# Designed miniproteins, single chains, continued (4), part 22

Each design is a single chain, and the fold is of that chain. pLDDT is the mean over its residues in the fold that is shown.

## One batch from the design tools (miniprotein)

Design m12729
Fold by ESMFold2-Fast:
Structure m12729 (fold): chain A 94 residues (1-94)
Amino acid sequence: SAMLREEIERLLEEIRELAEKLGASEETLQVIEDTRRLAEELAELGDEAARETKRMLENMLKEMKKTDDPEYVALLIRITRQELRELLAELKAA
């Protein structure tokens, strides 16, 4: 799914740009980089994994747009990274 991969990459860039604009720490930007790597690995597992990854990233971006609080943004990003880690572990165990 080249199109799903492009959509995921675009979402991750929007997330990074918004986090930087909201004053995210270097540590939070590193969590975004980890999230990108997890999303790319999930997208390689197939279209269903890519669609679920895209949904999680879209939900995170939507919630980020509702707040000016960089601490809340950091929390959202860490929660999403954990959700992607759990999805990847589940799919690799199957």
Scores: mean pLDDT 87

Design m12730
Fold by ESMFold2-Fast:
Structure m12730 (fold): chain A 84 residues (1-84)
Amino acid sequence: MQAKLEELRAKADELYATHDPETAQAKLLEWLKKEDPLTYELLVLGHQQVTGPSAEVLDRILALLKELGAPQEDLDLVREEKAR
């Protein structure tokens, strides 16, 4: 997980240094979707939660965070949001 976050940051820096912001973002998302589909799905659900919060989206985020081994504090935060 930690090494993957460092790889993601390095890839973002590389793409934003060599491409315009729109192209860099598109390439970064495609790379993430291919290399780490679980983290890609988590980011998509996170964005969906910000734009249209729902208990079902929060349940899916919680399940993915558990599968990815997220710390208990992150799981508790999602549970609190679901309680609303």
Scores: mean pLDDT 70

Design m12731
Fold by ESMFold2-Fast:
Structure m12731 (fold): chain A 65 residues (1-65)
Amino acid sequence: SELDRLLEQVREDIREKTGQEVEIEVRGDTIYVYVSSDEDVQRKALSAAIGLGIETGKKVVLYRL
């Protein structure tokens, strides 16, 4: 689906830029992006979350592990 494609692009972009993987989970109208305590990963994930919110119209939440 279009949503699955966007989520995979976000995972790949963060992995490419930081060397770390993020877990992404969709529950109802909310997208959860689970990030480590690494500040660079958090910054990249925040930028991606803003884009996801704009493209999907869903709520996007960053959850720190």
Scores: mean pLDDT 81

Design m12732
Fold by ESMFold2-Fast:
Structure m12732 (fold): chain A 62 residues (1-62)
Amino acid sequence: MNKQQQDCLDELFELAIEKSLSKDQLDIVSEALKTQSIIDDLSKLPQDIVDKLKKCLKQLSQ
């Protein structure tokens, strides 16, 4: 993983902690990153987290 991808993931997890995501919400984020796909469960996440996650997934796919 390159520095840009790592920085994106670090920012995503910091944002998730600051927004006080539940364990279930954090598990959704982790599964999306692991599968590198957008899942329907993202509807349970704050929009800012969803937007950041989509950005990181795009970087991981390229």
Scores: mean pLDDT 75

Design m12733
Fold by ESMFold2-Fast:
Structure m12733 (fold): chain A 77 residues (1-77)
Amino acid sequence: MVDEREFESEILVSLARMMYSVSLIHAKNNPDVEYLKEVVEKLREIKRELEELGDEEGVAEVDELIEELERKIRELE
C-alpha cells in the first residue's frame, strides 16, 4: 500500500513536470493562453491528488509550477 502511494506520487509529479515543460515549449511557438489555462487546471487536479496521497513535497513543487504558468498567462494577456 505505502509503496503504491509512493509510486503514484512519483508518477504524478513527473507528469506535472512534463506538462509544465511542454507548455513552455508550446507557449514559445504558439502563445495560446487558453491552452496554458487548461494546463494550469490539469496541474491543479494533480495537486489535489498529491494532497490526498500526503505528498507535501510534491504538492509544493506542483504549486510552484502553477504559479509560474499563471505568471506566464498574465504576461501574454
Scores: mean pLDDT 80

Design m12734
Fold by ESMFold2-Fast:
Structure m12734 (fold): chain A 92 residues (1-92)
Amino acid sequence: AEAELREAAEELARALRAAGRDDDADAVLANVEAALAAARAGDLRTAAVHLTAAALVAVAAALEMSEEEAERVLELTRRVLAAGDAVMAEAE
């Protein structure tokens, strides 16, 4: 689950950078790593907050993109959230 979340986040960051959104890509990666750290500590509320923050950054960026770029970013955002849910489900 953790590896899948990192892979999904790296794909999302790559799509954001391809659209010229380097700061948004950095913010997504930072929030995903913070979510992973919180999940490992058993702090699922903090993990959920950081996953939500990553998703909101990506969605906000998508509003400023071409339709094709936005569709790709939103698809990858859904994958990040799904992988994040799996990480949180495995964290006891």
Scores: mean pLDDT 87

Design m12735
Fold by ESMFold2-Fast:
Structure m12735 (fold): chain A 68 residues (1-68)
Amino acid sequence: MKDAMEELKKIEEELDELIKKKPPKQVGLQIIQDVSFRLSQIYQKTGDKDMAFKMAKRMEKVLKLLQS
């Protein structure tokens, strides 16, 4: 559980960095795909649906900001 929470913190920080720097859309999409895969693995190991869902929603917000 702690390892998964540490990975989630890293993902959260990476998403915040994306929002701040607003990299090119192609680079942002690649990072989002990597984050999505990592979130899928965390969900598979923890079974914590709420935590996985919250992070997926954050990912959607970042995608919207990059597309704006």
Scores: mean pLDDT 71

Design m12736
Fold by ESMFold2-Fast:
Structure m12736 (fold): chain A 80 residues (1-80)
Amino acid sequence: SLLEQFEQLYGQLVDLLNDPSSSAQQLQQQMQQFDQVVQQALAQPPHVPGMTAEEYRAWLQALHAGLQQQVQQRLQQLAS
């Protein structure tokens, strides 16, 4: 499901961000894959109990922005 794909890609991205040996290429590739699933979920929000589609979009946009900022900060540190 889209939710399972999201959870898997989110977990993989977080693992890379927590790995001091992760490369810029790995982070960029994983973020690109995560961006794709985020765009799919924003276009067609999955049904989440206790959450409206608008609340889901707001949550997902905030989560995505935070992760994108963390990846960009890490990429800047790796750039020499």
Scores: mean pLDDT 84

Design m12737
Fold by ESMFold2-Fast:
Structure m12737 (fold): chain A 64 residues (1-64)
Amino acid sequence: AEEAREAGIKGYEAGLAGNPVEAFKWAQKAQELAKDGSQEAINAATLGSAGMAVGLEKAGIKPA
């Protein structure tokens, strides 16, 4: 759970920094950990995904 949270936070930070590739990698790791089914892991996966979306927007790519 806390590992998923750390991955999600790192993904979000990478997205805010305008690095969508790094944000994507951390989002994938957070989602993998979210398979444990804990609410904390799910929240972390959501943060990672949000970071990826922010990074893509900063790169000039619209979300799918």
Scores: mean pLDDT 69

Design m12738
Fold by ESMFold2-Fast:
Structure m12738 (fold): chain A 88 residues (1-88)
Amino acid sequence: SVEKSEKLIEEANSLNDEDLEKLIQELEKQGMTKVAEKIREIFDKGFKFTAKITAVFAMHYVKAGRFDEAEQLAEDSLLGVQYVLSRQ
């Protein structure tokens, strides 16, 4: 629902860099190593808020058993960041 998406965005907005690192470590613990790697790359490229949003939504998908959607989200987010950088 819209309300659930708004709550996830609010959660992402509340994350500091330490909170994001803990969330990435939890994704790694859940076996989502490729998702975690892509989120770290997004963060390292300077897209900190995109990394936070991607991490929160990916964890939401993982908790729902929607592992393929979590992987696709991380891939799409990283590709979007790479595309933006390639246009500069």
Scores: mean pLDDT 86

Design m12739
Fold by ESMFold2-Fast:
Structure m12739 (fold): chain A 70 residues (1-70)
Amino acid sequence: HMEELLKKVDSLKIKNPALRTLAKALVEHGVLDFLARTPDELVAESLDISVETVREFREKLVEAGLIPEP
């Protein structure tokens, strides 16, 4: 199952390297749902990126079925 989740993350072609690394790490540790529970503003602040970039990233994860809709 984890291999399938990692393939889905790779298929999203996440351009931001910090978000790509974060998504893969969360999948490998079985805690991808952490993103579903964390506000976009907090993720943006923690990674020093724009809230818009985090929102687009979250939308891709929801579209791929990796996290639930907010």
Scores: mean pLDDT 75

Design m12740
Fold by ESMFold2-Fast:
Structure m12740 (fold): chain A 100 residues (1-100)
Amino acid sequence: SMEEIEKLREEVERLWAEMREAVAAGDRARLLAIAQRVRDLMVEFLRKHVSEEKAEAFERHMDGLLAELAAATTAEAVRAVVDGMYGVAQMALKEAEEFL
C-alpha cells in the first residue's frame, strides 16, 4: 500500500541519517550494521509487496555493496560505497511506488 511505502521511505531516510553519522565518526562496524538493516527492510518489503524476483535482485546488489563496504580501506572508498547504497535503495523505492 502507499501508506506502507511512505512508512518504509521514512524509516530508510532515518537509517540513512544514522549511516551518515557513522561515516563521519569512522565507525565501520556501526555503518555495516545499519546498512544490513536497510537491506533487510527493503528485501522484506519488496518480497511482500512487489515480487520475489525484485527482492532477490535487490538483495544480491546490496550484498555486493556490503562486501565492498567491508573491504573499503579509505574514507573516500567508504563514502563512494555508501552513496551507491543510497542510490540503489532510492531506485528500488521509486520502482516499488510505480509498481504499486
Scores: mean pLDDT 86

Design m12741
Fold by ESMFold2-Fast:
Structure m12741 (fold): chain A 93 residues (1-93)
Amino acid sequence: HMEEERQKLAEEARKLAEKHKPTPEGYDRLVEIPVLQKEIDKGEVIDDPEYAEKLGKEWRERLKDAYEAAIKKYQPFVDELEASRQRAKALAA
């Protein structure tokens, strides 16, 4: 039963990853996923520790892929913000 509860939490984390948007707000949601994973890892006793370890590894792999895809999608926005900040510094000096 504890195993089923852990699977439910992992599924909720997965759904959160799928709902991210190509905006700064979407970026914030991606940050929430690693936090949720930490809570899952800390939270509870699971009867089969090998199974828990496999779930954690699979989830971390999915998070990495989602994060890399998001970074590529948001990179032009990040670059534009950095260029804007550099221009502001040049005008202030």
Scores: mean pLDDT 53

Design m12742
Fold by ESMFold2-Fast:
Structure m12742 (fold): chain A 88 residues (1-88)
Amino acid sequence: TKAAFEKGYKDATAAMQNASAEEVRKAVEHTTELGEKAIDAGDVEAVAYQAGSLRALSEKALDLGDNETMNEALFAAMRFSGEVVALR
């Protein structure tokens, strides 16, 4: 849902305020894994939360000049957002 997405975005933004590029890369990998598990479980709220988190992580990666991690996070966020629509 929109609320779950917004919460994921806010939580990730707060957690990553002082994060290094390496910490953001690891967070993207971990968040993507959690999103895949949520899809397998049919947990729409968890998928939306992880999509929001990935969007925030993509913005942080861009701020740090890590275009590769930014693209990976943004692609995963878009894919998970599509899954939220498909699961409804």
Scores: mean pLDDT 86

Design m12743
Fold by ESMFold2-Fast:
Structure m12743 (fold): chain A 100 residues (1-100)
Amino acid sequence: GMEEIERVFKILDKDGDGYISKEEFAEVLRIVYLPEVTPEDAKKITLTDEEIEFLRNFFKGLTPEQLQKLFEDADVDGDGKIDFEEFKKVMSKYKPELFK
């Protein structure tokens, strides 16, 4: 449901400004989809194991190419930032089952 979309957005919006940068979102999803985390990457991860597992499960079934296109579709203004309404709209296209 909508609660899962809100939780994902809050995990990615670490500074609480109501926006996710396109680069930060791409980096987080890269980390979520990597089978191995290097010691250097582990030091940069501010996400808990529970949050990583939640994100992995939320984006399950999407290819890396679909995730790239999702970022591009969400960044409607081309400003490199995604707000909650843009994120929600793109999720309704890629995960319509969450809006029932």
Scores: mean pLDDT 69

Design m12744
Fold by ESMFold2-Fast:
Structure m12744 (fold): chain A 61 residues (1-61)
Amino acid sequence: AKSTLSQEELDELSKKLGLSRKQVEGIIEALLSGNPVIEEAARHDSKLTDEEVEEMLSRQK
């Protein structure tokens, strides 16, 4: 899925999570894919907490 976040929101999340803007966008796309295997792989690779994942997803409202 395509990320709906603005450049400013991506910058803010990238700084907060210590990831690049492109990595944050890729993680959001994986989490929005609706495939639990892809979602779990994205969480594992990024070592994000459930709280951080929930925050990223809430930004997609």
Scores: mean pLDDT 70

Design m12745
Fold by ESMFold2-Fast:
Structure m12745 (fold): chain A 79 residues (1-79)
Amino acid sequence: SANVERLEELARRYEKLAEEAEKRGLPLTARVAREVSDAARTLAQLARDGRLSEPLTDADVDRFIALADEAIARARAAD
């Protein structure tokens, strides 16, 4: 599924963001980025295993990205 691949790619990007935030001394941003990466991996795995009650839509992934970006922005403002 294209949506599973999008989530797996997002997980990699958020993990990279966490590493960069940690190097820059942004501990809240690093933690939130890791949590978002873990959530994306979990959602991708549940979708791949057929354990979601409903199929992942493009809108679901877009909503996930919007919420993740907001959470990371709030963490960065608090660092």
Scores: mean pLDDT 86

Design m12746
Fold by ESMFold2-Fast:
Structure m12746 (fold): chain A 89 residues (1-89)
Amino acid sequence: MLKEVIELLKEYLKLRGIEVSDEEALEILRLVQEGVVLIEEGVPREEVLDRLQERIPKLPRSTLEELLDALEEFGDPKEALEKLIEKLK
């Protein structure tokens, strides 16, 4: 399950022109999921995006926003990533 989500995140990022290792993908997934929780707890979206950009400087802010939005909308990371990949097809 976790390995499948990591593979989907790597596929999505590759479609955006970004190459990441399995370790980087896992860290990105963890941090973006943490960001969704912070928004649900009332932290301003702009502040969450600023924190994510600082911790994941390899990703453009637009890509971080797209990931954050999908995870917030769908809840399940596998479903969120599959929907993002479909939109970039």
Scores: mean pLDDT 84

Design m12747
Fold by ESMFold2-Fast:
Structure m12747 (fold): chain A 94 residues (1-94)
Amino acid sequence: SREAAAAEAVRLLETEMTSIISEIKDPEQAARLREERARLVEEVRALIAAGESPVAAMRRAGERLLEWLERENYPEEIIEAARLGTERLVAHLE
């Protein structure tokens, strides 16, 4: 079901982003990414509810996350962790 697909995609996204957040040394950057995590979770739920596939929703959320991290000047290691995490999430949902 769409509801079950959304729940699984959100669970995977939250788990991956929690891992990435744990690698952030700056407490302010960690707090900001926790807020962005909540926003991305709601975006993924909304996209799947609107009829997008979990894979498409996750790719879009991953692209938004990478753009946001680069714009907000996060360390390259965090940007790389987010890129690899997005690839893992997409592969899992395919």
Scores: mean pLDDT 87

Design m12748
Fold by ESMFold2-Fast:
Structure m12748 (fold): chain A 62 residues (1-62)
Amino acid sequence: YTGVGVEPEPTPESLELDVDLPVEKGERLGDVAAAQGPLVEAGRHEEAMRRIREALERVRRE
């Protein structure tokens, strides 16, 4: 525990969502997450997370 300077970790549950969840008839939550991959790498984590949350909300509505 000598290494106190640790990087801030994002919420893994948001990134590890059940990709098997059907968000749309032909699409899965995994497809939405994959589409956000490039945004996450570009440093737009907040937008990627929001997109995934919206997809999750669609699943909850079902």
Scores: mean pLDDT 58

Design m12749
Fold by ESMFold2-Fast:
Structure m12749 (fold): chain A 79 residues (1-79)
Amino acid sequence: MSIGEILKELQTKYKATVYINGVKINSEADFKKLKLKTGGVIHIESEKRIPPETVVQLIEALRKAGVKDPIGYTTTITG
């Protein structure tokens, strides 16, 4: 899946908001504006539990886009 497809699934299916290095990312264009080259911290806030595989798909898509490890992530369920 592309970064844009994964972000759309997170937003529509899980009502999730994605932040990379504290910046809210709504689309693949927002991600490209970050120009991430080395690592990053992904924070996902969601109303529903996100499958770990979906988070892994996002991380792998970032790696394919040229983001160098390490890539960290945290998830928060907002009630």
Scores: mean pLDDT 78

Design m12750
Fold by ESMFold2-Fast:
Structure m12750 (fold): chain A 98 residues (1-98)
Amino acid sequence: MEELKKELEELDKRIDELQAQIDALVAQARQARAAGDVAAYRQYDAEIRRLHLELYRLLLEKIRIMKKLNMKEDGITEDSEEEAEAAVARAEAAVAEA
């Protein structure tokens, strides 16, 4: 139980750090678009897709740990793990298309 709680805290920290990286890249992508730099925009967009895939994978792991700890959150349902797995699959497809 204590090991799972520590893993959850580490995952939350990694999720926060990854979200900050995504936010920074989104700002750079918007700046590139405003400047008409299509090549830079496409490069940032591709990187954002890769980071979203990593984010969804971390969120799926968090859901699995929370289920083991019998924790509940708003929006967590019986199908939350399946929905998160579907989100990862969609993100993997988006990265492959980039």
Scores: mean pLDDT 78

Design m12751
Fold by ESMFold2-Fast:
Structure m12751 (fold): chain A 81 residues (1-81)
Amino acid sequence: SVLSFEELKEHARALGQFIRENQLSEEQARTLTTEFMQGLKSLKDHLTKEQIKEIIEVLKSLAPERLHPIIEELAEKLLES
């Protein structure tokens, strides 16, 4: 079944918190973030661009600052039509 917008925000929060709490390596965190973004891309027809941006902002707010550049790069690629 397709995840709802609210469920995706909760997944973003959980991912950001998991990366932070477990002090994941940059490589591990990059892999998980890439997988999450690919998941969002598969749901593009069920989400508005504003909803996708809000989900990414939730992830970014919880994730370590060192990951903000990769999150932003992947977000830009995801939002390309």
Scores: mean pLDDT 82

Design m12752
Fold by ESMFold2-Fast:
Structure m12752 (fold): chain A 90 residues (1-90)
Amino acid sequence: SKELTEKIKEASKKATEAAKKGDSKKAKEYLKKLGDYLDEAARAGDVEAVKAGLEGAMEILKAIPEDDKELILLAIGLILRAIGYLLDLE
């Protein structure tokens, strides 16, 4: 849905901005919201929203400081989850 895709894009943008600033707590909060929206999109069979979530998770990973191992692992986990959803949805 358009609403889910917009929520995913906004959460991805905010997580990316927080990660770039080194705000690990804020980045984690938005990454969790992105994950929740991704799960909702997968349950709805919303391929476009799941793709937006994958792209968002990849951009977040790219923005994370190299020393924030916890955030890096969380972003990688979300990328793998999104790929799994896309494989299930075709």
Scores: mean pLDDT 87

Design m12753
Fold by ESMFold2-Fast:
Structure m12753 (fold): chain A 73 residues (1-73)
Amino acid sequence: GSEESLRLPFELFEEAIKAAEEGNLEEAEKLFKKGKELYELLLQRSPPELHEELEKELKEYEKKYEEVKKKLE
């Protein structure tokens, strides 16, 4: 359904965070990049009313990903 399609970039962000937590930073960067590319496409296709919610969710995943990466530095 449409909700499943809206979740795809965020599912990739979750997979990227898990890969980073496991120390697989190369796979994490690859997954996060793919998620970001799909997020940009989703944003372009979404009505303006959804943009704030999508951007808020992206920022939460970006914050979590950066926090995991900082622990591995």
Scores: mean pLDDT 80

Design m12754
Fold by ESMFold2-Fast:
Structure m12754 (fold): chain A 92 residues (1-92)
Amino acid sequence: LKEKAKELLKKYAELRKEFLRKNAEKAGLSEEEVEELIKQLDKETEEAIKLIEEELEDEEVKKLAEALEENIKALEEALKSGDNSFKEKSIE
């Protein structure tokens, strides 16, 4: 369960990075701004992995995995459609 949630979290982070890179030029973001956003995302991902390993109960891990699967699907669909609106919600 925890291993699946960690893998889903890593996959979600990679898709978010891909979305940022693909939409950065269209949004007028500099390479430096993109790298700062990626660095923050990596830090948040590492902290979330630690929470899964040390703090979360099995039921919480299951709910997190389900939420990650939904978010991954939504982000994959956004990448396929070229929809840049998802970017604004993910930066907050």
Scores: mean pLDDT 72

Design m12755
Fold by ESMFold2-Fast:
Structure m12755 (fold): chain A 78 residues (1-78)
Amino acid sequence: SSYNQRISDWLRTQMDRAGMSSSDQNQAVAMYSRGVWLRDTQNWSPDQVRQQMQRWMDQHQMSPTVRHIVMQGVDMMS
């Protein structure tokens, strides 16, 4: 949806301002998009999405700054 696209664009803007590499930005947006897919396609609750996102971020050893930005996006979709 246009709303989800706006959040994705906002996340990229925040990561760019934080000086993150294109690779890190792409990884963060991919993680966020998976969370959106779980909510919109699989009808997962916000709490279930948050738990799964934390698990994925741990598995990928994402930096604290990337985690913070991704979780802001997740909170915005709730």
Scores: mean pLDDT 78

Design m12756
Fold by ESMFold2-Fast:
Structure m12756 (fold): chain A 75 residues (1-75)
Amino acid sequence: MEPSPEELIKEIERLYEEVIEILKSQGDEAGARAEEKWRERVLEEARKLKEEGDYEKLRELLERVRQHLEKVKAK
């Protein structure tokens, strides 16, 4: 029932896509581009954590991304 590392990484990617879509819908194209660059760096770190078997830090990374999305939604 606990998500696999691959599922955690896909969820991180999906949450960033949601952030980018929100910013684009608000006309914040510069913010959307910044989030795209940040997403790539976070996904690289997530893949590294999966490779190293550090699933605790991978789950913590996902939680931080969820909190980031909620802050973006709060406006």
Scores: mean pLDDT 82

Design m12757
Fold by ESMFold2-Fast:
Structure m12757 (fold): chain A 80 residues (1-80)
Amino acid sequence: MKNKIVDVDVRYAADGKTAAVGALIEKEENGKKEYHYYTALMVDGKVTVPKDTLPAEVNVKKYPDIGKKLAEAFKKAYEA
């Protein structure tokens, strides 16, 4: 089983201070590709990746690059 980050998108709320980051994760097993989408939230410059909202088969501790990419996307979008 291999997981790959396919896309990372940052969306700002109407207040311009809250942002949501979406990540599309490609999972490949037995020649099949499945896609899982999850989000992180930034409020007041604080980035969170809620454990309860992640797909059970995607773990940011096992795949730390995912969490790092989400945090970097928030910083780039918010602090740019």
Scores: mean pLDDT 58

Design m12758
Fold by ESMFold2-Fast:
Order: C-alpha cells, then sequence, then structure tokens
Structure m12758 (fold): chain A 55 residues (1-55)
C-alpha cells in the first residue's frame, strides 16, 4: 500500500549517511511516485525497496 511504500522510503532516507543509501532514497522516491500515479504496481515498488533495504 502507499503507506508501506512511504515507510520503506523513509527507512531508505534514514540511511543517507551511506552514499549508496542516498541513491536508493532517490530511487525510492521515484517508485513511490509511480505507485501514486498508478504507473507502477505497489507490489513491484515494495519488493524493490524491501530488497534494497535488506542488502
Amino acid sequence: SQQQAQRLVQKAKARESVPEAKKLSEEGSLLLQGVIFGQLSEEDAVNRLAKELEA
């Protein structure tokens, strides 16, 4: 859901102290916009962000 995507984006931003995490935060923002605009499945967005956060 949009709220879950937002929570994942916030977690990614919290890790911005790491250069790679900053790029992930930017990508996460784009994924969130895709979900809001209905261009991207929330399942795809959540899976992508969860995978990056696990790494």
Scores: mean pLDDT 61

Design m12759
Fold by ESMFold2-Fast:
Structure m12759 (fold): chain A 63 residues (1-63)
Amino acid sequence: VEEGAYLAGKGAAEHNVRQLSEGAEKTREGGGDAFKAGLQSVIAGNMGLGPEGAGRIAAEAAK
């Protein structure tokens, strides 16, 4: 779950469809709150927070 959110955030910031897809899938498996956190992290990543920063925020939000 946390790893999935990290991959989703990092993937969005890097515009990497594979990481984004894997992150979303793993986050969805963790439940509704984790899925929502993953989606918000993707949006945050697109705001230019940097790949690692976006991933870390996503992982924290997924807890």
Scores: mean pLDDT 59

Design m12760
Fold by ESMFold2-Fast:
Structure m12760 (fold): chain A 104 residues (1-104)
Amino acid sequence: NPEEEREKARKEGLELVERFREILRLTEEDPERGLRALDEFIEERAKELMEKYNMDEESARATAVLLVLGLAEQELARGKLPAAARLVRAHAEERLAAIEIPVK
């Protein structure tokens, strides 16, 4: 059912954005807890990418981190929680730098 699939995708997208905003609010209140929640969010997205798209672990983690960077830039543009968004962006950049790509 194309209509039900479209509504599901829209709801899933809105839930993803709201979960990220909850991480920003938590990071504003308690940076340590917020960054832990961010790490859990990244791992959940990476697992989803591995299961749905048959991505390797490192590519899935990199893609999940890039998603977080995109979400952080959008929230920085909104200006609501700039300190939390900058911390989340910096943590995501550090996580991306730590991902090893297998040597061929």
Scores: mean pLDDT 80

Design m12761
Fold by ESMFold2-Fast:
Structure m12761 (fold): chain A 68 residues (1-68)
Amino acid sequence: GGEGTARGARLAGEQGNGAGAAASAKEALDIKDKYGAEEALRASQTALEVDPEDPAARIGERLAREGL
């Protein structure tokens, strides 16, 4: 469920995990560069089917969409 208490301190945690988000975005770009934007989009959409709230998969979908 997407409903929950927002922790203002989550910004600090997200900044600490910013490297992880950047690494996931870079991996999506690498997939797009090697296999094409369609493959990156499919991989991201498959991940979203498993976990629709996965932020890494959402970043991947956005990057693939920008490449199409």
Scores: mean pLDDT 60

Design m12762
Fold by ESMFold2-Fast:
Structure m12762 (fold): chain A 89 residues (1-89)
Amino acid sequence: SVEEKIKELQKETKKVVEEMKSLSAEEQKEKARELFEKILEVMKELSEEDQEKVLSVVVHELYEVFKDNPELRAFISKLAGELHDEIEK
């Protein structure tokens, strides 16, 4: 179900965020890209409304990390833009 997919992505995002705290900036970018690739894969199978729900949950979980790191914040913003472009029609 969509609810279970959202929970799984939220759990994975929390795990990735925790791992990122001990990683270099370059490794953080790699982890963020891997996470967004997984999100894109799931989102292509979902309705527009459910895609918005998934993106909202993931962005919320990443907020603490990119809020305090301008470089990672800029990178996450670019990834979010790429994800948006991929799911738009």
Scores: mean pLDDT 74

Design m12763
Fold by ESMFold2-Fast:
Structure m12763 (fold): chain A 101 residues (1-101)
Amino acid sequence: SVEEIIKEIAELARKYGAERLADLLLGKIKTDDPDVRQIVGFLKKMAEDPENVDKLYEEFKKLAEYADYSDAAKKLGLEDKEALLKFLDEAYEIVKKYHEK
């Protein structure tokens, strides 16, 4: 079900117009950008460990509030940091459904 969670998050990314984020999540492309790698790695970590998604999301949300993710958001195909934070909230809800099912 990790592959199913990743596919749903990638489809969410496409709804945001973030094709690059979708391709990174699906392993179609790679990145050397540390902030982009951190964001994508976190999304994959939530999908791999849905039982601990609440704790993982709380930790990352604290990090994201203080991080300068403006450039990383644009590199992912998102409008700005605010769009990235909204995307992360919706991705968390996707993973949470798999934990509660």
Scores: mean pLDDT 84

